Designed miniproteins, single chains, continued (2). Designs and how they scored, part 22

Each design is a single chain, and the fold is of that chain. pLDDT is the mean over its residues in the fold that is shown.

## One batch from the design tools (miniprotein)

Design m4736
Fold by ESMFold2-Fast:
Structure m4736 (fold): chain A 73 residues (1-73)
Amino acid sequence: NLEEDKKLLLEEINKQVEKLNKLIKEHGGLSLEERIKLYEEETAKMLEKFKDNKTIQESLLAINDVVQEMLNS
């Protein structure tokens, strides 16, 4: 179900954002390199979690491509 897949993906993205915000607050800030590393680690965990869901996998990869393009601009 595409709508259920979107909901699951959105929930995981929201959890990642909350986790990153907590880490930034606890450490008084993170360098751009540290933030990118944390993003890559969390993205890898999501890809592994949803490895059997092709739609979510493709969506995560597409989002990651956009983020990487923005960071390299």
Scores: mean pLDDT 72

Design m4737
Fold by ESMFold2-Fast:
Structure m4737 (fold): chain A 107 residues (1-107)
Amino acid sequence: DKPLSEEEVARLRRALLEAIPGASEEAAELFALRVQRLNGYVLPSDLVWLDDPNREYSEEEKRELLRRLEAALRKEGLELVRQDERPKELDHFPSDEPVYKIVRVAD
């Protein structure tokens, strides 16, 4: 997979700041760079950590964060796609939660 460009990382950072109420500018920048290094892959728990790491989230609250991110990403020409298989890039992040990928809008 082709990693996100620097311009796409900047678009992702803007989407994160719009979508995730608890995200600081610094946290959103570091998160966007992490997503770039992981070839676009994200977990719902990553968004929880970006929003409020001291709070427990229900599955519905995690889905709300994903819906917000998906809408904000579309405004920036990016898409959030649920993955059927766990990618190798997430081997160091053991979790049974669904995996998503941030990708360029396909033509």
Scores: mean pLDDT 80

Design m4738
Fold by ESMFold2-Fast:
Structure m4738 (fold): chain A 95 residues (1-95)
Amino acid sequence: EPHVVTARDPANGLIGNGVAIRPLEEGDEVLILIDKKDKLVSVSRPVGSWDDGEGIAGGTITDSPSPSAEYLVVGTEVLAESKAAVLSRGVVVKL
């Protein structure tokens, strides 16, 4: 079953709601990409830590966390920012 994820961007305070196609573990380090142009959020694990087929479905930028979220992804560090996108490092917290 898809797992609901809420992600928070540390650069601008944007919140994105999406779904993970597999369970996340508390303390997992992830990459958060927020596409400001298309209002999309994607969450992925750092390069080299993925198992085959381990993906997180994208979501949309929103003003509030999902009340059905199983996981909160908290951005800890902005890695790159532009007018079009923000790439951040984050940590998974299980709700």
Scores: mean pLDDT 61

Design m4739
Fold by ESMFold2-Fast:
Order: sequence, then C-alpha cells, then structure tokens
Structure m4739 (fold): chain A 75 residues (1-75)
Amino acid sequence: MKPSEEALKRAEEIGERAYELAKTELGGKIGYFLAYQEAAYLLAHRELSEEEQEELARRSAETGDAIAEAIEKSA
C-alpha cells in the first residue's frame, strides 16, 4: 500500500525541524545530514506499516533510477 498522507506529512515536518536545527545548532553539513536521516528513519519505522515502507522504498528506487538515467542521457 502507498504511504499514508499523514505519515508523509509528519516525515516532512520532522525533516523541516531537523533542517532548521542543523542550520543554527548542529556543526555543519554532516550534522544536518545525520539529523535528517535519523528523523526520517525513526518516523518511517514507527509510523509506516511494512507495506507502506516497501512502497516508499520502491518509489525511492524508481526516483534514483530516473535520476541516474537522466544523468546518463545528458552525457
């Protein structure tokens, strides 16, 4: 099943908070990256069902493939 709108919205909200925290309090780019990943990881495992996590992973893979293909065609 596709991820619920509420779960994705919560992930976005946590991501925004992690981004703002990283900009003002965390030590540079690595701090931002780690905070964002942890927030997204925790929400996905806590709020999304296994089916929703699988669908999210599938969409992520498709997006990655599309980006890779676009880069390859641009070369």
Scores: mean pLDDT 58

Design m4740
Fold by ESMFold2-Fast:
Structure m4740 (fold): chain A 67 residues (1-67)
Amino acid sequence: MSKEEIEKLLEEAEVLYRRAMAGDEDAFKRLQQKIDELEKVKFETLDEEVRYGLLLIGHGILLAIRK
């Protein structure tokens, strides 16, 4: 995966996270798909790793509050 593709996936996931926090069920499902795609990615920068880590934490919070 190219650096540009990784950046696009991170940006898309961050947008989906914000929408899912607002109660968008479709955004929540799409966020899960983007996180699954990002899990297969080898990050080369600390910024990318931190952004992914924040998405994992946020997704975990969303899972907890939906139960």
Scores: mean pLDDT 81

Design m4741
Fold by ESMFold2-Fast:
Structure m4741 (fold): chain A 60 residues (1-60)
Amino acid sequence: DLYEQYRADFLAQGLSPELADEAARAFVRVVQQHPELLNDPELLASVKAAIVNYYKEKQA
């Protein structure tokens, strides 16, 4: 379950439960719209980092 994995990861990175949920849903949507990202781990990691940074800025 990608959503639960991403949510747990975002919680571990210091997002609140609400923002971790939003971030995980956003990341799952991006992956669903662009499944080719699963074949590019470097790009996938960059997208994940961008989402985390966005929600961390929103939290601060």
Scores: mean pLDDT 81

Design m4742
Fold by ESMFold2-Fast:
Structure m4742 (fold): chain A 78 residues (1-78)
Amino acid sequence: SAVEEVRALVEALSDPDPAVRTAAARALGELARTTTDPAVLRELYKAFGALAEVAATDPSPETRAAAREALEVLLARS
């Protein structure tokens, strides 16, 4: 399910590979932009704290930028 996909992507934000973390943050942002399912949107808002932590602290500038973009999409939808 798309809810399970969000949960898997949140787990991938903790991956040792910055390319995997960047891809996960971008995918979360894309789901936030495109979803019409209230359950998926709710799960994305639960991920807000994890995305905020990545945006603030991740060693990769590209990963931080991807997380910030995902947060901006969620804020625009709130």
Scores: mean pLDDT 88

Design m4743
Fold by ESMFold2-Fast:
Order: sequence, then structure tokens, then C-alpha cells
Structure m4743 (fold): chain A 82 residues (1-82)
Amino acid sequence: ASADAFAKQAQAYAYQAGINEAAGNDEMAKRYLALAEEYTKKAVEQYKSAGDDQKAEDVVRATEKAYEEGKRKALEVIEKEK
């Protein structure tokens, strides 16, 4: 798989980790976070080996942002039900 594919997968897992953490599903959140970290590492290693240090940094930031967005989205749903 390409570094871009690993980066997109990392973002997807980070987003799911954020949702599950906000929902109180700690076991599922930990599993998705571990997957996000694994795929982020794969993307970073491929980008760095290609000499693209900027994309390596960008993927870390994008996965962090996806995690925060997942948490925010889940909390918005919870607030609307109050």
C-alpha cells in the first residue's frame, strides 16, 4: 500500500478512536488508537524514506485532528439529546 493509503487509514482509525472515547467505550477506543498509531508509523516511515519530511509531519497532525474531530462530533450528538 502507498504512504497516502496508510495515512488515510490512520485518520479513519483516529476518528473512530475519538468517537469511542467520547462515548465511554474505552476498550474499543484503545483498539482504534493502537491501529491509528500503527498506520501513522507506516505512513511516516514511507514518507521519510522518500525524503518527504513535510508529509511525514502532516500525517501526524492530520491523525491528531481526526481524533479530535471524532470526539467533537460524538459530544455534539450527546449535547443535542439533552
Scores: mean pLDDT 83

Design m4744
Fold by ESMFold2-Fast:
Structure m4744 (fold): chain A 53 residues (1-53)
Amino acid sequence: SPIQELINAQMLGIGDLTQAKLDGASEEELQKIRDKYQKLIDKLEKQVELSKK
C-alpha cells in the first residue's frame, strides 16, 4: 500500500535521524538525512495521491 510505504518512510526517517544524532553527526550530515527522507516522502506522497483515483 502506498499509504503504508509513506508511513514506513516517515518512521524510518525519524529513526535514522535520531540514531545519527546519538552517533554525533554534524548538522550538515543531519540535513542530508532530512533532505534524503524529504525527497522520498514527497515521491511517496505523490504515489498515495495517484492511488486515491
Scores: mean pLDDT 83

Design m4745
Fold by ESMFold2-Fast:
Structure m4745 (fold): chain A 62 residues (1-62)
Amino acid sequence: GAAAEAAAQRYAERAAQGVKEKQGIEAEVEARVDGDTVTLTVKAGDTVGRAEAPVEALLAAL
């Protein structure tokens, strides 16, 4: 639902900020919600990373 998508977006923004602070590279982060799981795709220059997390874990992390 909307809360899960909002949590995924906030987590994506925090992940992008972390990559920028640690690597000095502007990161592009995409979040997708499928049921109770969030899939995050992070692109920073030529580096692509993917992570999955339960929606509840993202809500707790905010």
Scores: mean pLDDT 72

Design m4746
Fold by ESMFold2-Fast:
Structure m4746 (fold): chain A 71 residues (1-71)
Amino acid sequence: EEEERRRALFDREVELGVQAIKAAVDLTVTRILYERGELTEEEYQKKIDELNAKMDEINAEVARLRAERAA
């Protein structure tokens, strides 16, 4: 049923959206901790790299879902 497929795609997109928001919040928190001297430069760079990689994965997955929906 098309309705069940639409619900599944919507739920997946919502889940990815929540993950993207969480990653964006983690980026902001990481910057604040670094500015407050609670993270070393090495720890800051490692966290930023990990979060950027996660955001790239999420964006690629969202693009795939949107392409599937457009087809």
Scores: mean pLDDT 81

Design m4747
Fold by ESMFold2-Fast:
Structure m4747 (fold): chain A 65 residues (1-65)
Amino acid sequence: SVEEALAKVEAALADDSTPVAEIRELIAQALLLIQREAKSFEEWNQGVRAVAAALARADAKEAAA
């Protein structure tokens, strides 16, 4: 589900030992699920904003490495 995919992204972002490449794969899976499973414009918009925030955090981790 979208909620499970986003929860996995948050867990990976919270874990300093998770490689950025793995975080990016989890983000890509979450985005794919949002595009497929969102039932409303509001659900889609909230999911996309969560993905954008996660990508910014992943980019920051990569820049710090």
Scores: mean pLDDT 80

Design m4748
Fold by ESMFold2-Fast:
Structure m4748 (fold): chain A 70 residues (1-70)
Amino acid sequence: AREEAIKLFKKAAEESTNPEARKYFKQAADALEAGDYRTALSYMQKARLVADEKAKKLIDEAERKLGEAV
């Protein structure tokens, strides 16, 4: 669900140790709140490239939640 994905991105932004990853997670959450799924997916992909292991798991869960929200 969108709400769950937004929570996961915000959590990743707070818990990530990489400042670049935090920036991308925050932008992904902001895009989801605005209903811009395309922009959110773009930032999620950028975050995945620089995120630590814990944050990558949060991205995977958020992507799964978005995929289930039909």
Scores: mean pLDDT 75

Design m4749
Fold by ESMFold2-Fast:
Structure m4749 (fold): chain A 62 residues (1-62)
Amino acid sequence: SKVDLVREALRAIGMEVSEETARRIAAAMSDEEFAALRRALEEGDIDALQRLLAPHLRRYVR
Protein backbone atom coordinates (compact mmCIF):
# COMPACT_ATOMS: atom_id res chain seq x y z
CA SER A 1 0.00 0.00 0.00
CA LYS A 2 1.03 3.67 -0.27
CA VAL A 3 1.19 3.91 3.53
CA ASP A 4 3.62 0.95 3.68
CA LEU A 5 5.81 2.59 1.02
CA VAL A 6 5.92 5.84 3.04
CA ARG A 7 6.81 3.95 6.25
CA GLU A 8 9.58 2.02 4.43
CA ALA A 9 10.99 5.29 2.98
CA LEU A 10 10.92 6.94 6.42
CA ARG A 11 12.74 3.95 7.97
CA ALA A 12 15.37 4.17 5.19
CA ILE A 13 16.18 7.77 6.28
CA GLY A 14 16.22 6.76 9.97
CA MET A 15 12.72 7.92 10.95
CA GLU A 16 9.98 5.97 12.71
CA VAL A 17 6.50 7.50 12.75
CA SER A 18 3.04 6.37 13.81
CA GLU A 19 0.78 4.68 11.24
CA GLU A 20 -1.51 7.74 11.50
CA THR A 21 1.35 10.11 10.56
CA ALA A 22 2.34 7.84 7.65
CA ARG A 23 -1.30 7.82 6.46
CA ARG A 24 -1.42 11.65 6.57
CA ILE A 25 1.81 11.88 4.55
CA ALA A 26 0.54 9.28 2.04
CA ALA A 27 -2.78 11.16 1.65
CA ALA A 28 -0.86 14.39 0.86
CA MET A 29 1.35 12.79 -1.83
CA SER A 30 0.54 12.57 -5.55
CA ASP A 31 0.93 9.44 -7.69
CA GLU A 32 3.96 11.12 -9.31
CA GLU A 33 5.54 11.64 -5.87
CA PHE A 34 4.89 7.96 -5.03
CA ALA A 35 6.57 6.86 -8.29
CA ALA A 36 9.61 9.02 -7.44
CA LEU A 37 9.66 7.67 -3.85
CA ARG A 38 9.56 4.03 -5.07
CA ARG A 39 12.41 4.73 -7.53
CA ALA A 40 14.53 6.38 -4.82
CA LEU A 41 13.96 3.36 -2.52
CA GLU A 42 14.89 0.90 -5.31
CA GLU A 43 18.08 2.90 -6.04
CA GLY A 44 18.96 3.45 -2.35
CA ASP A 45 19.04 7.22 -3.01
CA ILE A 46 18.79 8.59 0.54
CA ASP A 47 19.22 12.22 -0.61
CA ALA A 48 16.24 11.84 -2.98
CA LEU A 49 14.15 10.23 -0.20
CA GLN A 50 14.96 13.12 2.17
CA ARG A 51 14.14 15.71 -0.53
CA LEU A 52 10.82 14.01 -1.43
CA LEU A 53 9.72 13.55 2.21
CA ALA A 54 10.98 16.87 3.70
CA PRO A 55 7.94 19.05 2.73
CA HIS A 56 5.54 16.47 4.22
CA LEU A 57 7.60 15.93 7.39
CA ARG A 58 7.66 19.70 8.02
CA ARG A 59 3.83 19.70 8.12
CA TYR A 60 3.21 16.53 10.19
CA VAL A 61 6.34 15.89 12.31
CA ARG A 62 7.94 18.39 14.67
Scores: mean pLDDT 80

Design m4750
Fold by ESMFold2-Fast:
Structure m4750 (fold): chain A 91 residues (1-91)
Amino acid sequence: NKAEIEKAIEVLINYLKNNPDEYAKHQRKAAVEALINAGFPQETAENIAQALDILLVRKKVPNEASAVLQYLESADRGELVKELEEILNAA
């Protein structure tokens, strides 16, 4: 669901801005927790966080809070949502 992915991206951007140290310590686990705290079901949060990890590897974005935040903010939102949806549908 594209609207769900768009909401997840906004949650993760806000989380990375406010909690970069927690992301540095826990990475995917921190992303999952942020999504759950924003009202996402656990399975949905885990699937979106995994899709993001796959996308970051594909785009060669370092798994560092500042690099991930810069990527999420600078990427075209429509293309980002589309690429995450394609990864989710392939799983």
Scores: mean pLDDT 83

Design m4751
Fold by ESMFold2-Fast:
Structure m4751 (fold): chain A 75 residues (1-75)
Amino acid sequence: MALTDEEINEAMAEIAVAVTRVSLSQPSYVPDPEEARRLAERLVALGQPHYAREMARIYREAGDEASARAVEEAL
């Protein structure tokens, strides 16, 4: 049986958050608030605004306040 659209969208959102977390753990991470905003807009379009909110939290915990603000502005 095929996954529902909601299950697919949730899985895609979970992957996006996981990739963001891995990127932020790299010593060579460079903040990109515009890209963070675009990703948040995509998560909202997928019906997953709560994952975008969690992504903003992850950015802030990593010290990337600019990306966290960009994500919050996209909500």
Scores: mean pLDDT 79

Design m4752
Fold by ESMFold2-Fast:
Structure m4752 (fold): chain A 96 residues (1-96)
Amino acid sequence: SLDSAIEQLQKAIEAAKEGNLEEAIKYLESALTSLLVAKEKNPDNEDIGKAIEYVEKGIRAAKEGNLEEAIKYAQKALEYAQKAKEEIEKRKKELE
């Protein structure tokens, strides 16, 4: 779910800011799994697609030891995941 992805991305950013690279990678990989599940349910949602792309970039940066880039990409992934959630919730309210 998007809620799980958002929570994992927030935890990844916190771990990265604390300098805990191993924990940050773990949370980013968990966020990626949650986003892939969300994409299966919403295949045409471009914001979920962008969130996945930025999580993958964040994981790569973190594995390269580039903590600053990992944080920036995780923050971008969080922004797109939140945007996707808002759009899905808005459509649900309009259909009630």
Scores: mean pLDDT 85

Design m4753
Fold by ESMFold2-Fast:
Structure m4753 (fold): chain A 88 residues (1-88)
Amino acid sequence: SLSVLSDAEIAEATAANLEKARAAAKSEEELKEGEAKVEELRLQALAARALSEDPELLEEAERRARELEARGDEAAARELLREIVASA
C-alpha cells in the first residue's frame, strides 16, 4: 500500500505506478486518466503520512475522500487531499 511511507518510498512507488499506467494506456485519454489516478494515490500516501499520529483523523479523511470519489467528484477528493498535505 502507499500509506505511511517515506518520501523516497512514495517517489519509488509513484514512478513504478506511472510506468505501469503508461504501459497499460492504449490512447492519450487513457494515459491522462492513469497519470491522474497515480497522482491521487501519491496525495493519499502523503496525507496518510501527515495524519499517521492520529489514526482516527486519518480514517475520517480517507472515508471523506473515498465518498467524494464514489460520487464521481474526483476533483473535490483530490482537493481535500491537497488541503490535508498543505496543513501538515
Scores: mean pLDDT 73

Design m4754
Fold by ESMFold2-Fast:
Structure m4754 (fold): chain A 87 residues (1-87)
Amino acid sequence: MMSREEIIEELEKEIERLRADPSTPELKIEYAEAVLKAVKAGLTEEDLEAIVRELEPEAEKLRETMPVEEAAEILTRRIIEKLEELV
């Protein structure tokens, strides 16, 4: 479908839109930037999905022990950490 270069361009545009919206949480921007950096380093959508699947047991445990918003924030930071390991 889209070339890797087109995916990078779309992600850069999305990050610009997120930054332009004052209601966007900073963590959401950090997540999008980490994904962009990983894609630029050669990671595919399948690689990103594999990271999410690897973290699914931790995500389930977090959702059982705390509010959904707090669990999502912790999970997002964990995904960023995993993406940084692969760059």
Scores: mean pLDDT 78

Design m4755
Fold by ESMFold2-Fast:
Structure m4755 (fold): chain A 85 residues (1-85)
Amino acid sequence: SDGERRLLEGRMTMILLTMNVAVDKASQLSPELEKEMQEKREEIEKLIEEAERAFDNGDIDSARKKLDEAMQLTVDVMDQINKAL
């Protein structure tokens, strides 16, 4: 459905924006933390790609689960950045 598509696209956008902020903040703290955040961003981007493929195949439940996993990793990233501040 169009509503479901828009919600998934919104989640993808918010996850990517959050990771851009996390990498930027990490770059201001240490090179090691920046590298770690870049690696976590790559993992999150793969989950988003898997979610997009699942959605294109009509598997909305799998798409949601992959995005929920990506969102949880994003929350963990932000917690790690907050603890480093």
Scores: mean pLDDT 84

Design m4756
Fold by ESMFold2-Fast:
Structure m4756 (fold): chain A 69 residues (1-69)
Amino acid sequence: SDIIESYKSILDMFEEMTKAGLLSQAQVDELKAAYDAMVEAYKNGDEEKFKAEKEKFDALVEKAFESLY
């Protein structure tokens, strides 16, 4: 799915930022947990859970960007 691939790309970007010392490992671990939950919901066809985990991932992304800038 294009949406799952796009979110994986966002997660990979934050993992690289952590390696560069720009973000904490704890922040990336939270993003990874939300991403894994989105993938599981997608595989199960659970649209409500997918939406909830996506919203959680989006909120974590916003918080991480606020921490950077």
Scores: mean pLDDT 84

Design m4757
Fold by ESMFold2-Fast:
Structure m4757 (fold): chain A 65 residues (1-65)
Amino acid sequence: ADAAVAAEVARAGGLSARQGAGAVQFAEGMPHLTDAQLAQALQTHGGLSPEQAAAAVRVLRAAGL
């Protein structure tokens, strides 16, 4: 995972650095998930709100994850 992508996910989602890094690792581990499935997983396992998950998914996909 790229540390710069993790930092951008955290900033865009209003998340901690740890949560941003976790979101990157989750997306890399589950490349077969759709945007909706990834957002749901980040909400369920990462404790993100729907708005935070949507922002995180946008940044992850822009980074090719």
Scores: mean pLDDT 81

Design m4758
Fold by ESMFold2-Fast:
Structure m4758 (fold): chain A 55 residues (1-55)
Amino acid sequence: SEAERGRRLLEGARAATTPAAARAAVAQSKEMLATSTDPEAIRNAEEALRAAEAV
């Protein structure tokens, strides 16, 4: 589900310890924000984007 995908994305973003992992999380978060209609997935993608950009 999109909600599950958003939750996994957020977990991955928070666990990112390399620039490559952080860039991947940013890209995936932006894609989910552009395509998802699930409010839970959107909220998780927004948080994932902030977490990844903080790296």
Scores: mean pLDDT 81

Design m4759
Fold by ESMFold2-Fast:
Structure m4759 (fold): chain A 112 residues (1-112)
Amino acid sequence: SLTEKIAENIKKYLEEKGYNVEGLSGLEIYELLAEEVLKKAGDKDYSKLEELSELIHKVLREVYEKLSKLKKITEENIREAIEEALKKAKVPEEYVEPLKELLLELFLPTVE
């Protein structure tokens, strides 16, 4: 399923970045994704991790909900779903491109 593919892609992404994700909760996984977004943005303010984790969770849910309604997932549909989800979540400008790059790495492998 799409949910299983995304979960596996998240695991592979984080493991490739050097994290051990075995036995982690969903909340802990989102915190690691938030840490990677902060690193991509060049932001060292870890006080933002919790808020950014919540934004990532919200954006991922919106992208998933949009793509799950499609008969065929294309690269164009993924890019459009990501752009709409980022705008709807009102992601701060400094995190838009870092989070977009992360989401593309997670969702592009689901292209049919």
Scores: mean pLDDT 83

Design m4760
Fold by ESMFold2-Fast:
Structure m4760 (fold): chain A 91 residues (1-91)
Amino acid sequence: MPVSLEQLQAIVREVWLHAHGIDLSELVDRLSRELGVSRSAVSRAIDRLVEAGILERSVDASGRTIVRLSPEIKSLDEALERARALYAEEQ
C-alpha cells in the first residue's frame, strides 16, 4: 500500500464527504496537499480502493473521472473497516 493506514482512511473520509462524487484530479490534488504525500501515491491508493470495491470510478457527462463510495457501502464506518482490512492484507 503506497500510503499509511491513517492516510488511506483520510482518502475514504474525503470521498464520503462528497455524496455525489468528487473529480479524481481535484481529489488527488487536495489529498496530496493535506496528507503531505505525492500525487502518484494518492492515485495508487485510490486505484487499490477501487480494485477492492470500496470506491468506484465513473465518467460524468463532461468527460471528467468522478470517484465515489461504492453504492453497496452504507456508512462511513463500514467504508473505514473495509479500508483497514485492505491495508492489513497488503502488508
Scores: mean pLDDT 84

Design m4761
Fold by ESMFold2-Fast:
Structure m4761 (fold): chain A 96 residues (1-96)
Amino acid sequence: SPVEERLRKEALALGLSEEQVEELVKEVRELQKVLSEEAVARVVELLIAAARAQKQGDLAAARELYLAMLRLLAEHSKDPELRAEAEEAVRELEER
């Protein structure tokens, strides 16, 4: 998958271990079951951007990118349980 290859390449470049990268790829594969290809691509780009911001110490940017990812999951997930979990996670983070 081009999306999985991009995630693997960028995450390794950010200093994640091969084990951490494979866990992220596994999570993206699960998302491919409940999201469109376009939505999965957007999630991967947001994850890469958030990890990059966190590595640079920009915790505010990382938080906003992570919230954008959760909102995308809440809006576009075909799995009602994942949608509900994402909606709750957004609520909890906005209240913190």
Scores: mean pLDDT 83

Design m4762
Fold by ESMFold2-Fast:
Structure m4762 (fold): chain A 69 residues (1-69)
Amino acid sequence: SLDELRQQLIRAARENDLAKAREYIDQMVKAGATAEQFLELADELSESTVPVAQEAAKRLREVAKELEK
């Protein structure tokens, strides 16, 4: 489910796994996640000082912009 993908993304970011974090973002896009959902998740991940969480937040914001075209 979309909620499970969200939880897996948060876990991957916490575990410093950028490749898995990016893969889960791509899976969320395929599952139909909205721009608003991506922005909310980006805000949550940007609260972390972990580099992978910051990179994931950046990617989520870029994906949200593409979806809002």
Scores: mean pLDDT 83

Design m4763
Fold by ESMFold2-Fast:
Structure m4763 (fold): chain A 60 residues (1-60)
Amino acid sequence: LMEAAFALEVGESVEVRTEIGGRPVRYRLTRGEDSVDVVVEAETGDGWRVVDRFSLPREA
């Protein structure tokens, strides 16, 4: 997950699709200089909804 985001140029984004507890979830990772901004969306009855947002420092 983090590795894909840090392979991007600063300002670029990548989408990672997965499942949590059988529920479709997607992460949109946007590369910053020293961090990654993460937007978490989950599939609901009303479509894809943002359920969380956070920033992670680069893990090395």
Scores: mean pLDDT 71

Design m4764
Fold by ESMFold2-Fast:
Structure m4764 (fold): chain A 56 residues (1-56)
Amino acid sequence: SAAEALLKLPKQLAVALIPLLAKEGSEQAVNALKELSKHSDEDIANAARKALKELV
């Protein structure tokens, strides 16, 4: 999944790519953001929650 691929990257890149997933707006991207919003890393989880709120 996109979430699994993203989490294999360095954390700084993973956090930077989260807003791009929201901009893509596909069902796969939304599902990846929902998965990431529940992650144990607060920076990743907060970035994903913010991205989900900004999703159209």
Scores: mean pLDDT 76

Design m4765
Fold by ESMFold2-Fast:
Formats: C-alpha cells, structure tokens, sequence
Structure m4765 (fold): chain A 90 residues (1-90)
C-alpha cells in the first residue's frame, strides 16, 4: 500500500513525464490514492470529501487527455491537490 511519503515522491517523478506517460501514471496514482484513503480515513464525512476531490482529479486527467487542459496546468493542479491530501492524511 502506498504511504504519504511514497505519494509525494511519485508526484515529483510524474512532473518530469511526457503527456502520455503522465496521464497513465496519474490514473494509476488515482487508483492507489482511492485505496489509501479508504484504508486510512475512518471519518465518513472526510472520506466523502476526499473521494469528491479524487473524482475532480479523474475529471482533470480526462480533460488533459482530451486537450481541454494543458499538461503544465494538469501537472501544477495535481501537485497542489496531492500536497493538500498528504497534509490531511498526516
């Protein structure tokens, strides 16, 4: 299972990837993050809020794949979102 430290390291590595590799890695990250959140978050309200954030990340990844969002904007948004989630999970 991915730790918070693994999550932050994975995001930093992803920022260096090409668009195609970034989209693939981001989808894998979202699935790992869902598993981590469901395993660690015991508060139902916080769990619901974090899953809503994950849903917005999935929408961002799709928009990036469709060319509606630039790869630079997607990378910046994903980094900010993961850093916020990491702070909540600490």
Amino acid sequence: MMTVEDLLKKVEAMLKLSKEEFIKAARELVEDLKKLIKATVKDPELLSELLEVIKRMEELIKATEEGKVSIKEAKESLKETIEKIAEILK
Scores: mean pLDDT 82

Design m4766
Fold by ESMFold2-Fast:
Structure m4766 (fold): chain A 84 residues (1-84)
Amino acid sequence: MVKEKLIEAVEKALKEAGIKATMEFKEIDGIAILRVTTDEGQSFKVAGFVDPEGKIRILSASADLSDEEIVEKVEENLKKLEEA
């Protein structure tokens, strides 16, 4: 579900912007990570995760961040949401 929603959201945004891109999916510790590379050579990463309220959240990140750094950032966000 998180994977499908993440891919749909990114594909919709790219289509609306008229951008052609290649997407690569990876899942780490239940966190969906999508690497997007545009035909113009721009790249970025997006992460999809479920918050404590059961809602799917999407986080955009620089392609320069490792998948491990993205996981840590998501876990930090989840911890803050859980503590609130």
Scores: mean pLDDT 77

Design m4767
Fold by ESMFold2-Fast:
Structure m4767 (fold): chain A 80 residues (1-80)
Amino acid sequence: MAREVAQVETMMRVFKEIVETGDLQTVKEAAEALVKIARTSTPASVEVMLRGLEDAIEREKDPEKRALLEETAEEIRRIA
């Protein structure tokens, strides 16, 4: 339903804020939570998560955070 996609869009906005303001450990914990959510989500919701992750990767200047986000995106792509 469109309602689930809207909730995931809101969640991805919060996730991007965590990536921008959080330390590496906080980002890692948020990424692990995102993967768990992806496993129970519709394909449409997973696509929104992947677009959000790609946007976060493009914005991230820290190579360690960027590598973590890239690994997270690959794991979620395997779920889809």
Scores: mean pLDDT 81

Design m4768
Fold by ESMFold2-Fast:
Structure m4768 (fold): chain A 69 residues (1-69)
Amino acid sequence: AEEHIRKGGEALFRGDVEAAVRHFREALELDPSLAPRIRELIDKVRAALPADVAEAVTRGFEEAVAALA
């Protein structure tokens, strides 16, 4: 779970939305209670990301959360 959050953050930082969402989804599948922590990570790095990348990853992540709920 921690490894997937780390890889998701790395993918997010390089602008790879698809890889970031995939890793965050894998973390949620292992431990759904990580959703608030992943949201905090996305929020924290938003200032360093292009707006379109931040929006796309937020949308993809929330879709993954909804699908697993």
Scores: mean pLDDT 76

Design m4769
Fold by ESMFold2-Fast:
Structure m4769 (fold): chain A 100 residues (1-100)
Amino acid sequence: SLVERLIKLGEEAAEIAEKLGDNELAERIRELVERIREFPDDEELIEALVSEIASFVRLNPNNEEAIKILEEVRELLREMGKEELAEKLDEIIENAKKKA
């Protein structure tokens, strides 16, 4: 399932955030992941999770692991037909790579 892959990427992003000391972000991501498990068709929850991961990458552009997760989220969004949301991530990923 594409949503199950997104959940796994969210959990990985939360773990990286926690390792960097951003416990508040890690908890927000984990809460969104749990809600998506309950409501996998909720487009607003999916968009909220993507937004939190994108914000984390913007704030931590030197973290190669976080950039890789966002790249995998972008590809997954394209597989889900969410091209406009995926295009927004392209800019964030390109800007992060320029600083890495």
Scores: mean pLDDT 85

Design m4770
Fold by ESMFold2-Fast:
Structure m4770 (fold): chain A 60 residues (1-60)
Amino acid sequence: SKEARRRLSREEIENALEAFRKAYEIGKEKNLSYLEFWRKFAEIYQELLEETRRRFEAEE
């Protein structure tokens, strides 16, 4: 194995999965297009990443 700063942590993977599930639910309810779905996924994913990062930085 090799060290990489871009290594996806467990938290990052969990955030991606949660964002996908939430976007999928919204997509079903609102009948989102392909681009609207991925935009919603990116939006939710960024929110979750920011929350996780803030928590780790603030409390360590």
Scores: mean pLDDT 73

Design m4771
Fold by ESMFold2-Fast:
Structure m4771 (fold): chain A 77 residues (1-77)
Amino acid sequence: THALITVEADSEEAARKAEETLRNAPGLLSARSEREGTVVTHSVTFASREALDAAVEAIRALPGVKRVTTAVVGDAA
């Protein structure tokens, strides 16, 4: 499953913690990240939709993470 995950954080440190959490997420196959201050956009590939959803919820639970937006790419059958 391919997706774009945008993380908005209170600080650059919180944004880095979110990126580390994503990189250690079970089922993550690849990730590319672009940072703009406290906003980071991650282009990711996960083994399943469930793995993606679990990673997003883990990031949302982190202190200093204000918003997480997910756009799934490639859900074409």
Scores: mean pLDDT 77

